# Ledger of designs, part 19: designed miniproteins, single chains, continued (5)

Each design is a single chain, and the fold is of that chain. pLDDT is the mean over its residues in the fold that is shown.

## One batch from the design tools (miniprotein)

Design m16633
Fold by ESMFold2-Fast:
Parts: structure tokens; C-alpha cells; sequence
Structure m16633 (fold): chain A 75 residues (1-75)
């Protein structure tokens, strides 16, 4: 899916920048990523994407957030 690929690219770029970012810069990266991710997700919904594809997009978003903040996976 083009939207899932776009999300993965955005997430990877944000995570890479976060490695050398201050805590304040990391929050800015998170906000910018979430804004863009929400816009992509809304486009996918409008294009009639399935629940399974939307769940896959949400998984990419969650994984990116966890990586941005160095958080351990819950399971």
C-alpha cells in the first residue's frame, strides 16, 4: 500500500532524527509525525481502505511512537 509505505518512510526519518535530538526536539518530531500520519490515515479512509489495512497503518504509527521515545514493546 502506498500510504503504508509513506508512513514507514516518515517514521524511519523521524526515528533517525530523534537519535541525536534533545527531549524538546523529540516532542516536535513526534507532533510533526502525528500530524502527517493522521493526514495519510484520513486519505486512506476516504479511499475506502479495509479495516485490515487501517490496522496495519495504526501498527506502523504505534511502532514509530515507541521507537521515538525508546519505549519497550508492551508484548
Amino acid sequence: SKYIEELKKLGDEAVEKAKTASPEERLDLFVEFMKKALEIREKAIKDGYSEEELDAMDDVIVETILKLFGLEKKY
Scores: mean pLDDT 82

Design m16634
Fold by ESMFold2-Fast:
Structure m16634 (fold): chain A 87 residues (1-87)
Amino acid sequence: MQEELIKEAEEEAPYVALVILGLEIALLNKEKVTLEELVEARKAIETDKEKMKELAEEFQKKYNLPPAEELTREMIHKLRDEILKKE
């Protein structure tokens, strides 16, 4: 039973990472990210997997990021490091 929950979490992880990465890029670009947008993103991650995937796809397209299916943990770390260097 727990193994199924772990598999779901692993399948969701790249989408969660895209949402977080997209928000990080927006903040670094000094774009207006409201607390309400952060709360909405968190609720989508916790309760609405379809909305989470839509949000991840929006950030992917907006910032020209790799699709969730190609996104590995190592790739996410590299992207975050590159973003931090652009400060």
Scores: mean pLDDT 72

Design m16635
Fold by ESMFold2-Fast:
Structure m16635 (fold): chain A 99 residues (1-99)
Amino acid sequence: AEQERVERELENARWAKETGDPIGLLVEVRELAKLAREGKMTPEQVREALEYARWVVETLEDAVKRLEADPSATPAQIAKWRRDLEEAREVERELEKVL
């Protein structure tokens, strides 16, 4: 039921994007990138996942910039968001390689 797993992850990704949850979407696109690397996704599904990964990158870049400008932000918070951003960029790169 590989296609059922792909469709479930895509549905979860759509929901995370609609609700404005970049961290939840990062979890979903990470799994989608793994499925894409395993050859389990169609090119159309990979393109959809790539659009989501790009939105996560853009959203996290904005979040990191805001945190870096916030004097109340802790070094740990900034480091966490920078790590999530780097993971999002890696997921985007992996999805681009599959296309």
Scores: mean pLDDT 88

Design m16636
Fold by ESMFold2-Fast:
Structure m16636 (fold): chain A 71 residues (1-71)
Amino acid sequence: MARDAEGYAAGAAIAAEEGNLEDAKAFAREAVRLPGGEEAIRAAAERHPEVKEEILELYREAKEELEAEAA
């Protein structure tokens, strides 16, 4: 499961680097849904320091939205 989350986290980082924030957020949402998604997003942020803050912000927004939907 961590592998799938890592794939989405890497996708979010790459999309953010390209300036595609819509795709980056979509990938972050998928990572949040999967076990290990938080760890995967943090690892991707550490590997992509230029977009680290953007990825962590998108993950926070995605997590908040999904938690609101689950409530």
Scores: mean pLDDT 78

Design m16637
Fold by ESMFold2-Fast:
Structure m16637 (fold): chain A 60 residues (1-60)
Amino acid sequence: MELSEEEKIEAGAMRNAEGFVEHLEKNPETSRELAEQAVADAAVVPRAAALLREALERRE
């Protein structure tokens, strides 16, 4: 199944965001700088950035 370029970008960003949320939950020592960089990298898909930001707010 071939997705549009936008759909591929969104799907990839969401998958990466979900994986990083799991990483944050399992690794509480993850640096704030690394977490903020992940949010910045996800900013091209606002929904993915919001997911990461919510996870950080719940943790901190």
Scores: mean pLDDT 74

Design m16638
Fold by ESMFold2-Fast:
Structure m16638 (fold): chain A 63 residues (1-63)
Amino acid sequence: ASMEEGLAHFNLGNVYEALGQYDEAVDAYEKAAVIFEALGNKDKALEAEVKAGLVLIKQAVGM
């Protein structure tokens, strides 16, 4: 895994979220979090996890 790969998945999550494709957005953010965690970048991993969680909340409340 690489930082570029993690950033690519994170950016893909942002794109899917903007399109309202929440399942795909969550999957992309979770993949980014795993990559950032593997790289030891705790701050980026947490950021990706928070993004996934916020999308799940948005999906659950129908917004």
Scores: mean pLDDT 84

Design m16639
Fold by ESMFold2-Fast:
Structure m16639 (fold): chain A 120 residues (1-120)
Amino acid sequence: MYLGTGLQLYSDPQLQAKLSELLNAAKNGDIDKTIELIRKNIKTVLTLLPLVVHMAKKTLGISDEDYEKIMEHLEKAEKAYKEGNIDEAIKHILEALSILLEYMGYPDVSKKLREKAKSL
């Protein structure tokens, strides 16, 4: 993913709205809707979520260790997606989102996302 291209995509109102809808579903604890939105918008999620995490790292106080763990899950998700393994890609996206949501102040939702990832 090219940082310059990704930043331009992040400024796209339609793509930003899709990511916002996904994050709101996750924050509300609607795990099934969160998975549906990831499945329908997987390319958008894999493009924008790494940029959002990078931009939010300092603001949310994400540790270097947890930041690397989020990025490793997103890299594994992109690889799984390119190989046609959609469920494995969703599993890794849910793991990345769970860490991000803990830093956003949603630990109960984070736990539900991790439990669902283990079932995929």
Scores: mean pLDDT 81

Design m16640
Fold by ESMFold2-Fast:
Structure m16640 (fold): chain A 147 residues (1-147)
Amino acid sequence: LAGALAGKRVLVVDDDPAAAARWAALFRALGAEVFTASSVEEAKKILEENRIDLALIDLASEEGIEAAKLAAERKVPLILKVGRNVDAALEVIRYATEVHKTPVAALAPSSSLFPAFYAAGAHLVLVKPVSPAELATAALTLLRLAA
C-alpha cells in the first residue's frame, strides 16, 4: 500500500483539525503529497496555487459544501464525508457528477443511504469508518475515472 498514491497531490478539507490531520496522515502513508484546509478560503487558495489530483472534503459545514463545489468546478475527483445533512450532500454529488462530470465517492454514515447516493451519481459509496485499504481503493478508482 505504501506508494499507491505516489506523485499524487491530495487536498483534505475538514474544519476539525484532528480529523484533517488523521486523513492527511493516511494519504501521506499512501505516498501522496497532502495539503490541508480548515476553511473555504484556504481550500480555494490551495486549488488556485496547486494542481490537485484528488480532494477529501467533509460536508458537515457550509464551508465544506462550498469547497466541494469549487473542487468539482475544477474537475478534481472528490471523496465526500457525509454527516447529518444528507440533502446537501445529494445536491453536491449531483452538481459534481451531472453538471461538471467530476468523479465522486461518498463516505456515508449508513448503508441505507447507498441507493440515494448512487442515484445522485456517486461512482462509489462506502460506510464510515473507512479502512486505509478502502480509502486507497476509492482514491485509485476515482483517479482512473478522471484519466
Scores: mean pLDDT 88

Design m16641
Fold by ESMFold2-Fast:
Structure m16641 (fold): chain A 74 residues (1-74)
Amino acid sequence: RVERNVEVVAERVRLLAEKGYSPDRIAAFVERALAPFVGEDAARAIATKVRNLLEQGKVDEAVSLVREEALRAA
């Protein structure tokens, strides 16, 4: 189910941020992981927003954005 896959991606964003992975690397993961569910253009747009939020230290907002935007685009 798409909701489960999106939730796994969202939680992995939190895990990677907690482990100190760069915003660029986390965004690249989000784009790659979401593309099969939302398409390449939507995945890239979501990844860009996630990168910007993570650069600001807004991890909770980045996780929430993945959940909301990916489910809307699916």
Scores: mean pLDDT 83

Design m16642
Fold by ESMFold2-Fast:
Structure m16642 (fold): chain A 86 residues (1-86)
Amino acid sequence: GVERAAELAKRGARLAGEGEKEGNASKETGGAILAIGGALTAVIGEGGSREDGRRAGEEARREGERLGSEAGVKAGEAARRAGEAA
């Protein structure tokens, strides 16, 4: 459901943060793509509203903040915009 898609977006933000910490650009980029995919899945895949997509991305952004990761925050912001635009 939409909640699982939001968890996927948060996992993407965590992965982006891990990539930033490790200096692994591929992991950081993959995390951002996963976060965006999670937010889009909430709307397109699960039939959620654009508000559900926005919330999934916002949860991912907050996960990035919790980790102290700029890459995680940026992944979540990108996910939020993608969810809103879907």
Scores: mean pLDDT 83

Design m16643
Fold by ESMFold2-Fast:
Structure m16643 (fold): chain A 88 residues (1-88)
Amino acid sequence: TTQQLTNQIMDLSRQAGDYDRQGDTQRSSQLLSQSNQLLDQLSTQVSSQDYQNVRTDSYYTYLISSGQTDSDMARNSSQGYVDRISQQ
């Protein structure tokens, strides 16, 4: 089903991020390749809008799992700290 395919795409993207975070870039790349292959299959079964949503969500899931967004969270936390200590 499309739901099973979508769930597998999301799971592979999360796992790829986890492996990338551990420094296992080869396994991460293999999992991303598998996810992209399943995305290609999904594109034949769903609307272009649904496909784009799943693609975007899978990339976002990968980025979060890999820690790529940690810098934004760190910047926001650091900025909040600076704002507090700079208050005069």
Scores: mean pLDDT 73

Design m16644
Fold by ESMFold2-Fast:
Structure m16644 (fold): chain A 68 residues (1-68)
Amino acid sequence: DEKKAAERAAQDPGTAGNAAYIGALFYGKSEEEARRDAVLAGQAKSGEELLKATGNAVYIGARLVGAK
């Protein structure tokens, strides 16, 4: 499910960026770090690349923005 959520997010750079931002804040990263993770997520070409670039943040964030 986490991998599937990341694959879905990678198909939409806006969704990937928002998910990574929210997930990074959930992990206690600063706003600046969260914004940087969002940019990296938006540049990812696949769900696997997205997870490698942003780690757990993107799919935790995807869950929080309503990806079930």
Scores: mean pLDDT 63

Design m16645
Fold by ESMFold2-Fast:
Structure m16645 (fold): chain A 93 residues (1-93)
Amino acid sequence: SQSTLNLAIGALLRLIGEIIDAELEGDPELAEQLRKILEITKKGLFSALDGDVETAKEALEKLRELKEQSTDPRVIEAAEFAIEAVEEALKHL
């Protein structure tokens, strides 16, 4: 649906913005963690849009693991909204 596509685009743009902010702040470690979240989120969202539920669920588990292993509040927040975006996309299949 257009609504699900808009959600996916919005989530990806937000992650890209967070990566740019981390790079401009001179925090390459944060930027690298956010790039990992972006890559997993892209896979999860596009898989959900394609009806590939299994791959989207695998992406969700990877995002949850990354969130649980992180102590950085910005990484945790990014992982949380990425999880919400992929979960919402899966609800519209």
Scores: mean pLDDT 85

Design m16646
Fold by ESMFold2-Fast:
Structure m16646 (fold): chain A 97 residues (1-97)
Amino acid sequence: SNEELAKELERMALQFTILVNTGIAENDQDLLNEAYELAIEKLEELREKVTDPEVKALLQQAIAVLQKMLKGEIDLTKGEEEIQALIQEAIKLLQSL
């Protein structure tokens, strides 16, 4: 259901925040990269389960930001802000459907 997908996105976003905060605290770039890769994998899984094209587009945008973060093409703070905004919009949209 869309409620279950929204809860999965909320759990993923929380896990991402925990891993990123840990990587920052430990000054561990390998852990940060692992957090990005895990988030990409989970978002790709959720995108396949989502039927709404607007939600799919938001998840695809979040995946693209994470891929830029893996390549070092975007600042960590800016990338995290963009990902959180996209995921929150996806959650909000799923809850309205």
Scores: mean pLDDT 88

Design m16647
Fold by ESMFold2-Fast:
Structure m16647 (fold): chain A 89 residues (1-89)
Amino acid sequence: SSHLEEFKDRLKSLGFSDEQVERIVEILAEVYKKTNGKVTLQQIWDALEKDESLSEEQRTVAHGFIGQLMELNPEFFQKAIEEAVKKYS
């Protein structure tokens, strides 16, 4: 989908590998399902912190990017995460 693919491309531009991008997207889809779509930035941070495949620096970069997206373009973020949930359902 266009929104999810653009979201993934933006993560790749920040230096994330394809595997790391897929893992971040999976984490976001899991948080979205657990919260019935009422995702907070703190819940995303807590989920990223539990993932041992990402470094502390990588978690900080991903969290900062997602936080900015949620503030500046919440409709784009919502569409991207909904598309991720459909893919991983």
Scores: mean pLDDT 84

Design m16648
Fold by ESMFold2-Fast:
Structure m16648 (fold): chain A 61 residues (1-61)
Amino acid sequence: MSLADQVIAAVEQIANDPSLSKEEQQKALDQMVATLRARGVPEATVEEIRKKGEAIIAKAP
C-alpha cells in the first residue's frame, strides 16, 4: 500500500466517526497534512491526499 492509500484509509475512519463534528474531522485532516509536509512528503502527494480527504469528509453524512 502507498502512503497516500494508508492516510486516506485513516481519513475515512475519521469521517465515519459519529462522535466527531465536520469541523473536528477537517481539523484532523489539516493536522495530518501538516505532519506529512513536516516529514518532507512531496507537495503533489500532500495536495492529492488533502483533496481526497476533503471530498471524503464532505460526502460523509
Scores: mean pLDDT 78

Design m16649
Fold by ESMFold2-Fast:
Structure m16649 (fold): chain A 75 residues (1-75)
Amino acid sequence: ANKSSAFLNAKPGDYVIFGKDLNEKIKRGRTGTIKAVKEVGGELYFKVQLDEDGEEFWVSLQKMIDAEAVISAVA
């Protein structure tokens, strides 16, 4: 299944876990919460607040896919 469809349904409040290193701050196994979603120039961006330190980052859909991010809906 194409993992991009899960990201298209992501909403503020959803949890995310990264399966690979995205950058120096977001390493494999890092978790966060989606705070906002926006589209710019035909690309989807997610505002992720990291659980460890509360720091917020805008992450593109492509980077989420490349980092093997998994999104879990909050109950």
Scores: mean pLDDT 76

Design m16650
Fold by ESMFold2-Fast:
Structure m16650 (fold): chain A 74 residues (1-74)
Amino acid sequence: SSKEEGIKSLESALKGVEEAGTAAGGRAYLGSAARSLKDVGLDEEAERLLQAAHTVRTPEEAIEALREALKRVK
């Protein structure tokens, strides 16, 4: 389902941000997750992640944005 694929994309991005440990990495993974969510029809959540990619300043903020997205998609 689109929901299950969205969850997997968000979990993968979260792991990527944790491993990268940088704000730039956080922004990149937020952008990638947003594209994946849009591809499975979760357009509203994809737009929220794109907005977060423009505002996050730390890897921790990117992790928080991805965790909040996971709560909303579940």
Scores: mean pLDDT 86

Design m16651
Fold by ESMFold2-Fast:
Structure m16651 (fold): chain A 90 residues (1-90)
Amino acid sequence: MELYEKAKEHIEKAREAVEKGDEKTALEHLDKAAELGEQLYENGDLDSTQELAGLLSELGDLAKEKGLTEVSDYAYSISTKLNKKILESR
């Protein structure tokens, strides 16, 4: 199973949790997405890593709108970290 598809599934589940106000479940899925994003970067899949960073930024925006500040801050943090790794690789 492709790493990007797994990471995307975890972001989708985190998004569902955010829509329901389930902060704990959202954070658990973000942890898994962060680990998979790091693996994508280490494998040299920069395009998938960049797409994942974008999805995380969108999730951060949604969580902020819902008032889930911890989820929002964490999602933005992961997105920023992945984008920084991509910039340093180019």
Scores: mean pLDDT 85

Design m16652
Fold by ESMFold2-Fast:
Structure m16652 (fold): chain A 70 residues (1-70)
Amino acid sequence: VNEELKELIESQTEIISIVTDLKKQADRLGVSQSIVRRAINDVDRISSQTNMTPVQQRNLLRSIIEELKK
């Protein structure tokens, strides 16, 4: 039952890693850094204003990365 807490901590660590990677990839993908930055800021804003779990934030970030690859 402490599995939820462990998953939340793990998801938070992964979110930080993903955000850092996204910022680096902005330069490589030729995508406007402003668009990538806006997406990251929107995720942060939503997570603070809505009752989103870190797992949901992680899934949202992964979805954004997949969209940027297309």
Scores: mean pLDDT 64

Design m16653
Fold by ESMFold2-Fast:
Structure m16653 (fold): chain A 79 residues (1-79)
Amino acid sequence: MKGAEAAAKAALEAGGDRGSSIDLGRAGGLALHKQGADLDHSTSGSTSASFRADKDGSGVVSGEDGAEAIREAALRGGY
């Protein structure tokens, strides 16, 4: 629970109204890594979640949509 919330918060802070899916994924992945997760695994998972939240494929997603997707991915990973 703490890891998923930390990842979502980091992604929201990075994205604001519109952010790069890569930047949101990196922020979320780094937050999970600080909680003891593997950096490559957490960053890849968070970035994939952010890209899935990008409904138009532009590479840009709102911080809220990206953070929600990253939180769900972290919860599925047991964080």
Scores: mean pLDDT 73

Design m16654
Fold by ESMFold2-Fast:
Structure m16654 (fold): chain A 69 residues (1-69)
Amino acid sequence: MSEEEFDKEVKEALVLIYMAIADIDFERGDLEGAIESYEKAIKLARENGLDPSIIEDAERKLKEVREKL
């Protein structure tokens, strides 16, 4: 594994972690925290060319959170 490949895997893991944190915050009623974490996940996924399905899922969840504000 090259350093570039390792960095991509780390960023993929970080995106999933941010999405998990956002899901927990949303379930607990921390709408502001959920928005921040979903936005961070979307930004990292876009910057690193990750699977579009991850971005689509995060954007859909972000919209649901915003509709509850």
Scores: mean pLDDT 80

Design m16655
Fold by ESMFold2-Fast:
Structure m16655 (fold): chain A 67 residues (1-67)
Amino acid sequence: ARVAQAQALIDAGEAAFKAGDLDTALALYGRALVLGADDPAVKAQAQANLVKVQQAIREEQKRKAEE
């Protein structure tokens, strides 16, 4: 059940990320990492997605700083 819940949170986080809701994506991936901590594959997927959203947040901050 925990692995399935973590995967659902990763999927929801990817949907939020694609919609440009970086704060929601970050929160969902963080929750997925906690729930999936005992599964190496789910943990790695959540960590990889956290890196991607953190990069997107930095790019968004740079863009706004140049406005």
Scores: mean pLDDT 80

Design m16656
Fold by ESMFold2-Fast:
Structure m16656 (fold): chain A 61 residues (1-61)
Amino acid sequence: LESILAQEQKSAELTKKRIEELKKLYEQSGDIQIELQMLVHEIMLGSTEFIIERLKKKIAS
């Protein structure tokens, strides 16, 4: 479980970096397609963070 937690945490960090890149692109272009991509990645990040918290509870129990 600890190895899976570490992998999910790494995935969350990569998604955060991608969101920051998309924000910079959106500031320059105003493109709604980039805004939609940001929303998709934010939803994916939320799902990953949910999994991380659930795994932490399992490890702590």
Scores: mean pLDDT 81

Design m16657
Fold by ESMFold2-Fast:
Structure m16657 (fold): chain A 94 residues (1-94)
Amino acid sequence: SIDDLKEELVKLVEEIIKIAEENNKSEESKKYIEQIRKLMEDFKNGKISIEEFKKKFGELLDKIISKLPQEAAAKVFELAAKINEIIKKIEEME
């Protein structure tokens, strides 16, 4: 269901946040993480579309990945691929 896909999306985004927080504790990284959390809330509350979420999430994710060690960045890329698959499924249903 769409609700199951949204729950899976949230869990994967939270895993990315955990990796980012463990690998970069800078104020700049914290700012991008806070923006991702707000973006997730806005999406969950229906304030933004899945297309808008996809665009803004991708932009914020690029900023976070640029500051991560190679091993951490690789894990985030794998999670991002799963997130993109879920977003595509939601777009096809909505």
Scores: mean pLDDT 84

Design m16658
Fold by ESMFold2-Fast:
Structure m16658 (fold): chain A 84 residues (1-84)
Amino acid sequence: ATTYELRARLKHDKEKKILHIEATLTVTKDGKTETASFSEEVPSELSAREIAEQTAAGLRALGAEVEIPVLTDEEAELVARKVT
């Protein structure tokens, strides 16, 4: 069976009202692991949940059967602060 894991990191630039998104997709098939990374900038007026959903939808449009973990706006801001 093939397994998919998606992790997203967000950095909020409040002055520019932009969220910087870095997403990593990990695919494990037949004991082999591959990773792909995506980077995107979006308006910060989108919630972390909406951004995660749009990222997952984009990956599904590329043929990946992926479900991204849902983060609250507060959780995404905490993650952004810790990875900065």
Scores: mean pLDDT 61

Design m16659
Fold by ESMFold2-Fast:
Structure m16659 (fold): chain A 92 residues (1-92)
Amino acid sequence: SLEELLAVLPPDLLTTISATLTDLGVKPVTRENFLSTLAQLQKETSLPLPTLLEVAALQTHGVGPKTVLALAQALGLEPDYIERLQQRADQE
């Protein structure tokens, strides 16, 4: 079930991502798809969180570079990584 899949994610991470996507006006179905994709990737891979966020975004329609930037900022990820995301979000 979706609830069982989402239990793979740490509660604080799940809460922060859900709140950030809601604040950005991301549709409920898109939030659910992003979170389930992220949880599946975390279950199946050992990739670091920044990479998981980017891969999940690529696989989720309606989640783009600006959304990933906002998530990275909300999660307090490394400043150098956030700067690289900002550069990509500002490019076509």
Scores: mean pLDDT 81

Design m16660
Fold by ESMFold2-Fast:
Structure m16660 (fold): chain A 82 residues (1-82)
Amino acid sequence: SEAIRKELREAGASEGEIEAVLKMDRNQDGVITDEEFEEAYKESSELEKKRLTALYELAKKHSKGDGKITLDEVKEMAREIK
């Protein structure tokens, strides 16, 4: 959604990173699961796959490790790598 795009852009995410996050959060519930990551990965181009993998790996490293990543956690990561 446009609201999520705006929040991620304001946190310092690139347009490619924003597209990767939105592709993973396909149901727009603000939570990215391992299953949503796998679905987005299967449908992605080679460049998108690299972005999805890098972003998801970073998110898993900074998350609670419960198999879910929230948009708030993604925003914190974007701020750190800005």
Scores: mean pLDDT 69

Design m16661
Fold by ESMFold2-Fast:
Structure m16661 (fold): chain A 112 residues (1-112)
Amino acid sequence: NEEELKELLEELKRRQEELEEEMRKMTPEEGIELALEIMGQDNKDSLETVLQNLQKAGRVNPEQVELLQKAIEALKEGKNEEAAEYWRKALEGLNMPQEVIEGAELMIKNTK
C-alpha cells in the first residue's frame, strides 16, 4: 500500500504539472472553452481547478477569477440566472466576442 500510494502521488503530481504547462500555453479563449466544456459535463469542482490553473498561468486576472468563482457558487446553489450574470461579466473582462458571451449565458442558464 505504501508503494501504491507513492505511485499514485507521483502520477497525480505529473498530471498536475502537465495541466499547468498546458494552461500556460492556452489563450484566454481556449481556457474559457475548456471551462465551459467541463461545466457542460456537470463537473463544477473541475471548473474551480481549471480557473485556479488559469490564474497561476497569468491568463486571467484576480477580478475575473472572483467573478468566475461567484458563478460556480451560484451554479452549485441552483441560481443559474445569477451564475450567468457573473460569467458574462468575467467574459466581458476577457474581451470575448459577444456571440461567445451570449452562448455561454445560454449554456449556464440551462445547467442543472
Scores: mean pLDDT 64

Design m16662
Fold by ESMFold2-Fast:
Structure m16662 (fold): chain A 65 residues (1-65)
Amino acid sequence: DLEERIQQLLDGARDLEEHARQAREMAEKYRETPENGEHGDKLERGARRLEERARELRREAEELE
């Protein structure tokens, strides 16, 4: 019950962290080219939001423990 819920929250956080890493890698590549810098900035902002949500899920898991 509780342990399964904690695991689900941690799995969700991990998935969001993976997506954030992908977005940051893409953002870095886009920023290497001036014409694509704006797209890189958008990806970086997206990654930041995913990281914030992942932290929320981890905090919820900690509170349940």
Scores: mean pLDDT 82

Design m16663
Fold by ESMFold2-Fast:
Structure m16663 (fold): chain A 68 residues (1-68)
Amino acid sequence: SAAAARRARLRRAIEQVENHIKKYKEDLEKLQSLPETEEVKRKIDNLKRSIKAYEKGLELLRAQLERL
């Protein structure tokens, strides 16, 4: 059915976003283990913003899946 195909696409999109969040959190942990330079702080702030944006996207995708 069209609904089943749409659910499968949303589940795949959710998995892809979850994998990106996991990768960014791993990168964040690595940066947080480095000496606290201005360059490292900037990279940490950028990653935190990216994680928040992806987490918001994930919430919207999950809401779409719940409505199907």
Scores: mean pLDDT 88

Design m16664
Fold by ESMFold2-Fast:
Structure m16664 (fold): chain A 79 residues (1-79)
Amino acid sequence: ADLSKLSEEAKKILEELKPLLEKVKEKVEEHKDDKEFLEKVEKVAEESQKELERLKKEKKPLEELLKVVKKTYEEMIKL
């Protein structure tokens, strides 16, 4: 892993993503039998994947990609 080569901003966002990912996992597990909830999670993930692919094609910095991931987790937690 190239964590040592990441900017301070990227490292800070990665640390912020850890608790958000844990909350997303907990919420998905709590709602694992809720088809409507899982379909909403899948839609949010699909929309974010398209945005990430756009940013990658535009050669945007890693920090911008990580911000999209953070927004994705926050949207999933709001469901």
Scores: mean pLDDT 80

Design m16665
Fold by ESMFold2-Fast:
Structure m16665 (fold): chain A 68 residues (1-68)
Amino acid sequence: MDELVERVKELMREWGFELSDAQVRRIVELLLENPEMSLSELAEASGASKSQVLAAKTALARILLEEE
């Protein structure tokens, strides 16, 4: 989990987005449990903006596709 969170943060940083480890971890955990969660629900649960959540979701999807 911690390594996945760090990789998501690094990719987001390359795109100009920054979130705390706790926020990224929360988004990742929620998406792994409920991939259909709305951006609004993820933003509320993590304390991030919708744009930051979208960036985290996109980063996670790319990383997971690379591991298949």
Scores: mean pLDDT 80

Design m16666
Fold by ESMFold2-Fast:
Structure m16666 (fold): chain A 90 residues (1-90)
Amino acid sequence: SRIRDVVITILQGNYRATQTTYDQTGNPQMQQVSNILQQTIQDVQDGRISVDQVIQQLRDIARSMQDVDPDTSNLLNFQVNQLQSTVQTS
């Protein structure tokens, strides 16, 4: 699926960005987000979850982080909005 391939590309870019932030800040929430994104990429590649499920999962994670780490939550919300826009356009 072209939509799936685009979503994987966006997730890979976001994984790299969160890993870079972790390397710069040492923030353990960024490491957790990075690990979740890596697992999500694998699940999408293996066909275990749909694109819509990916978007929902990331929104739930962003919401859970809002009170603990607003900066990480805002980054994840940006990533989710980017994915949602791609799915709607494609």
Scores: mean pLDDT 75

Design m16667
Fold by ESMFold2-Fast:
Structure m16667 (fold): chain A 86 residues (1-86)
Amino acid sequence: MMERIREAISAALPSGERLTDEQVELLITQLLLAELHKAALSPPSQAVLRVLREAGLSPEELAALKPEELEELLKELDEKAKKLAE
């Protein structure tokens, strides 16, 4: 799972720099938070869509969530981002 996510991120990076597993998790969590906060404002890039798909998530599925489900997901991701950023 993480290797596929790392591959998707590496394909989106022009430098081809290798990320640690913690950096990959942090980046995915930050991308998910950013996309959820901006879901109604702008379409995601192909690179972001690829990362989300490899993480087993879809922006289309996220946009289809009910407000209650979206709030719970945002709370969970925010807590995860804070933990990873420590």
Scores: mean pLDDT 57

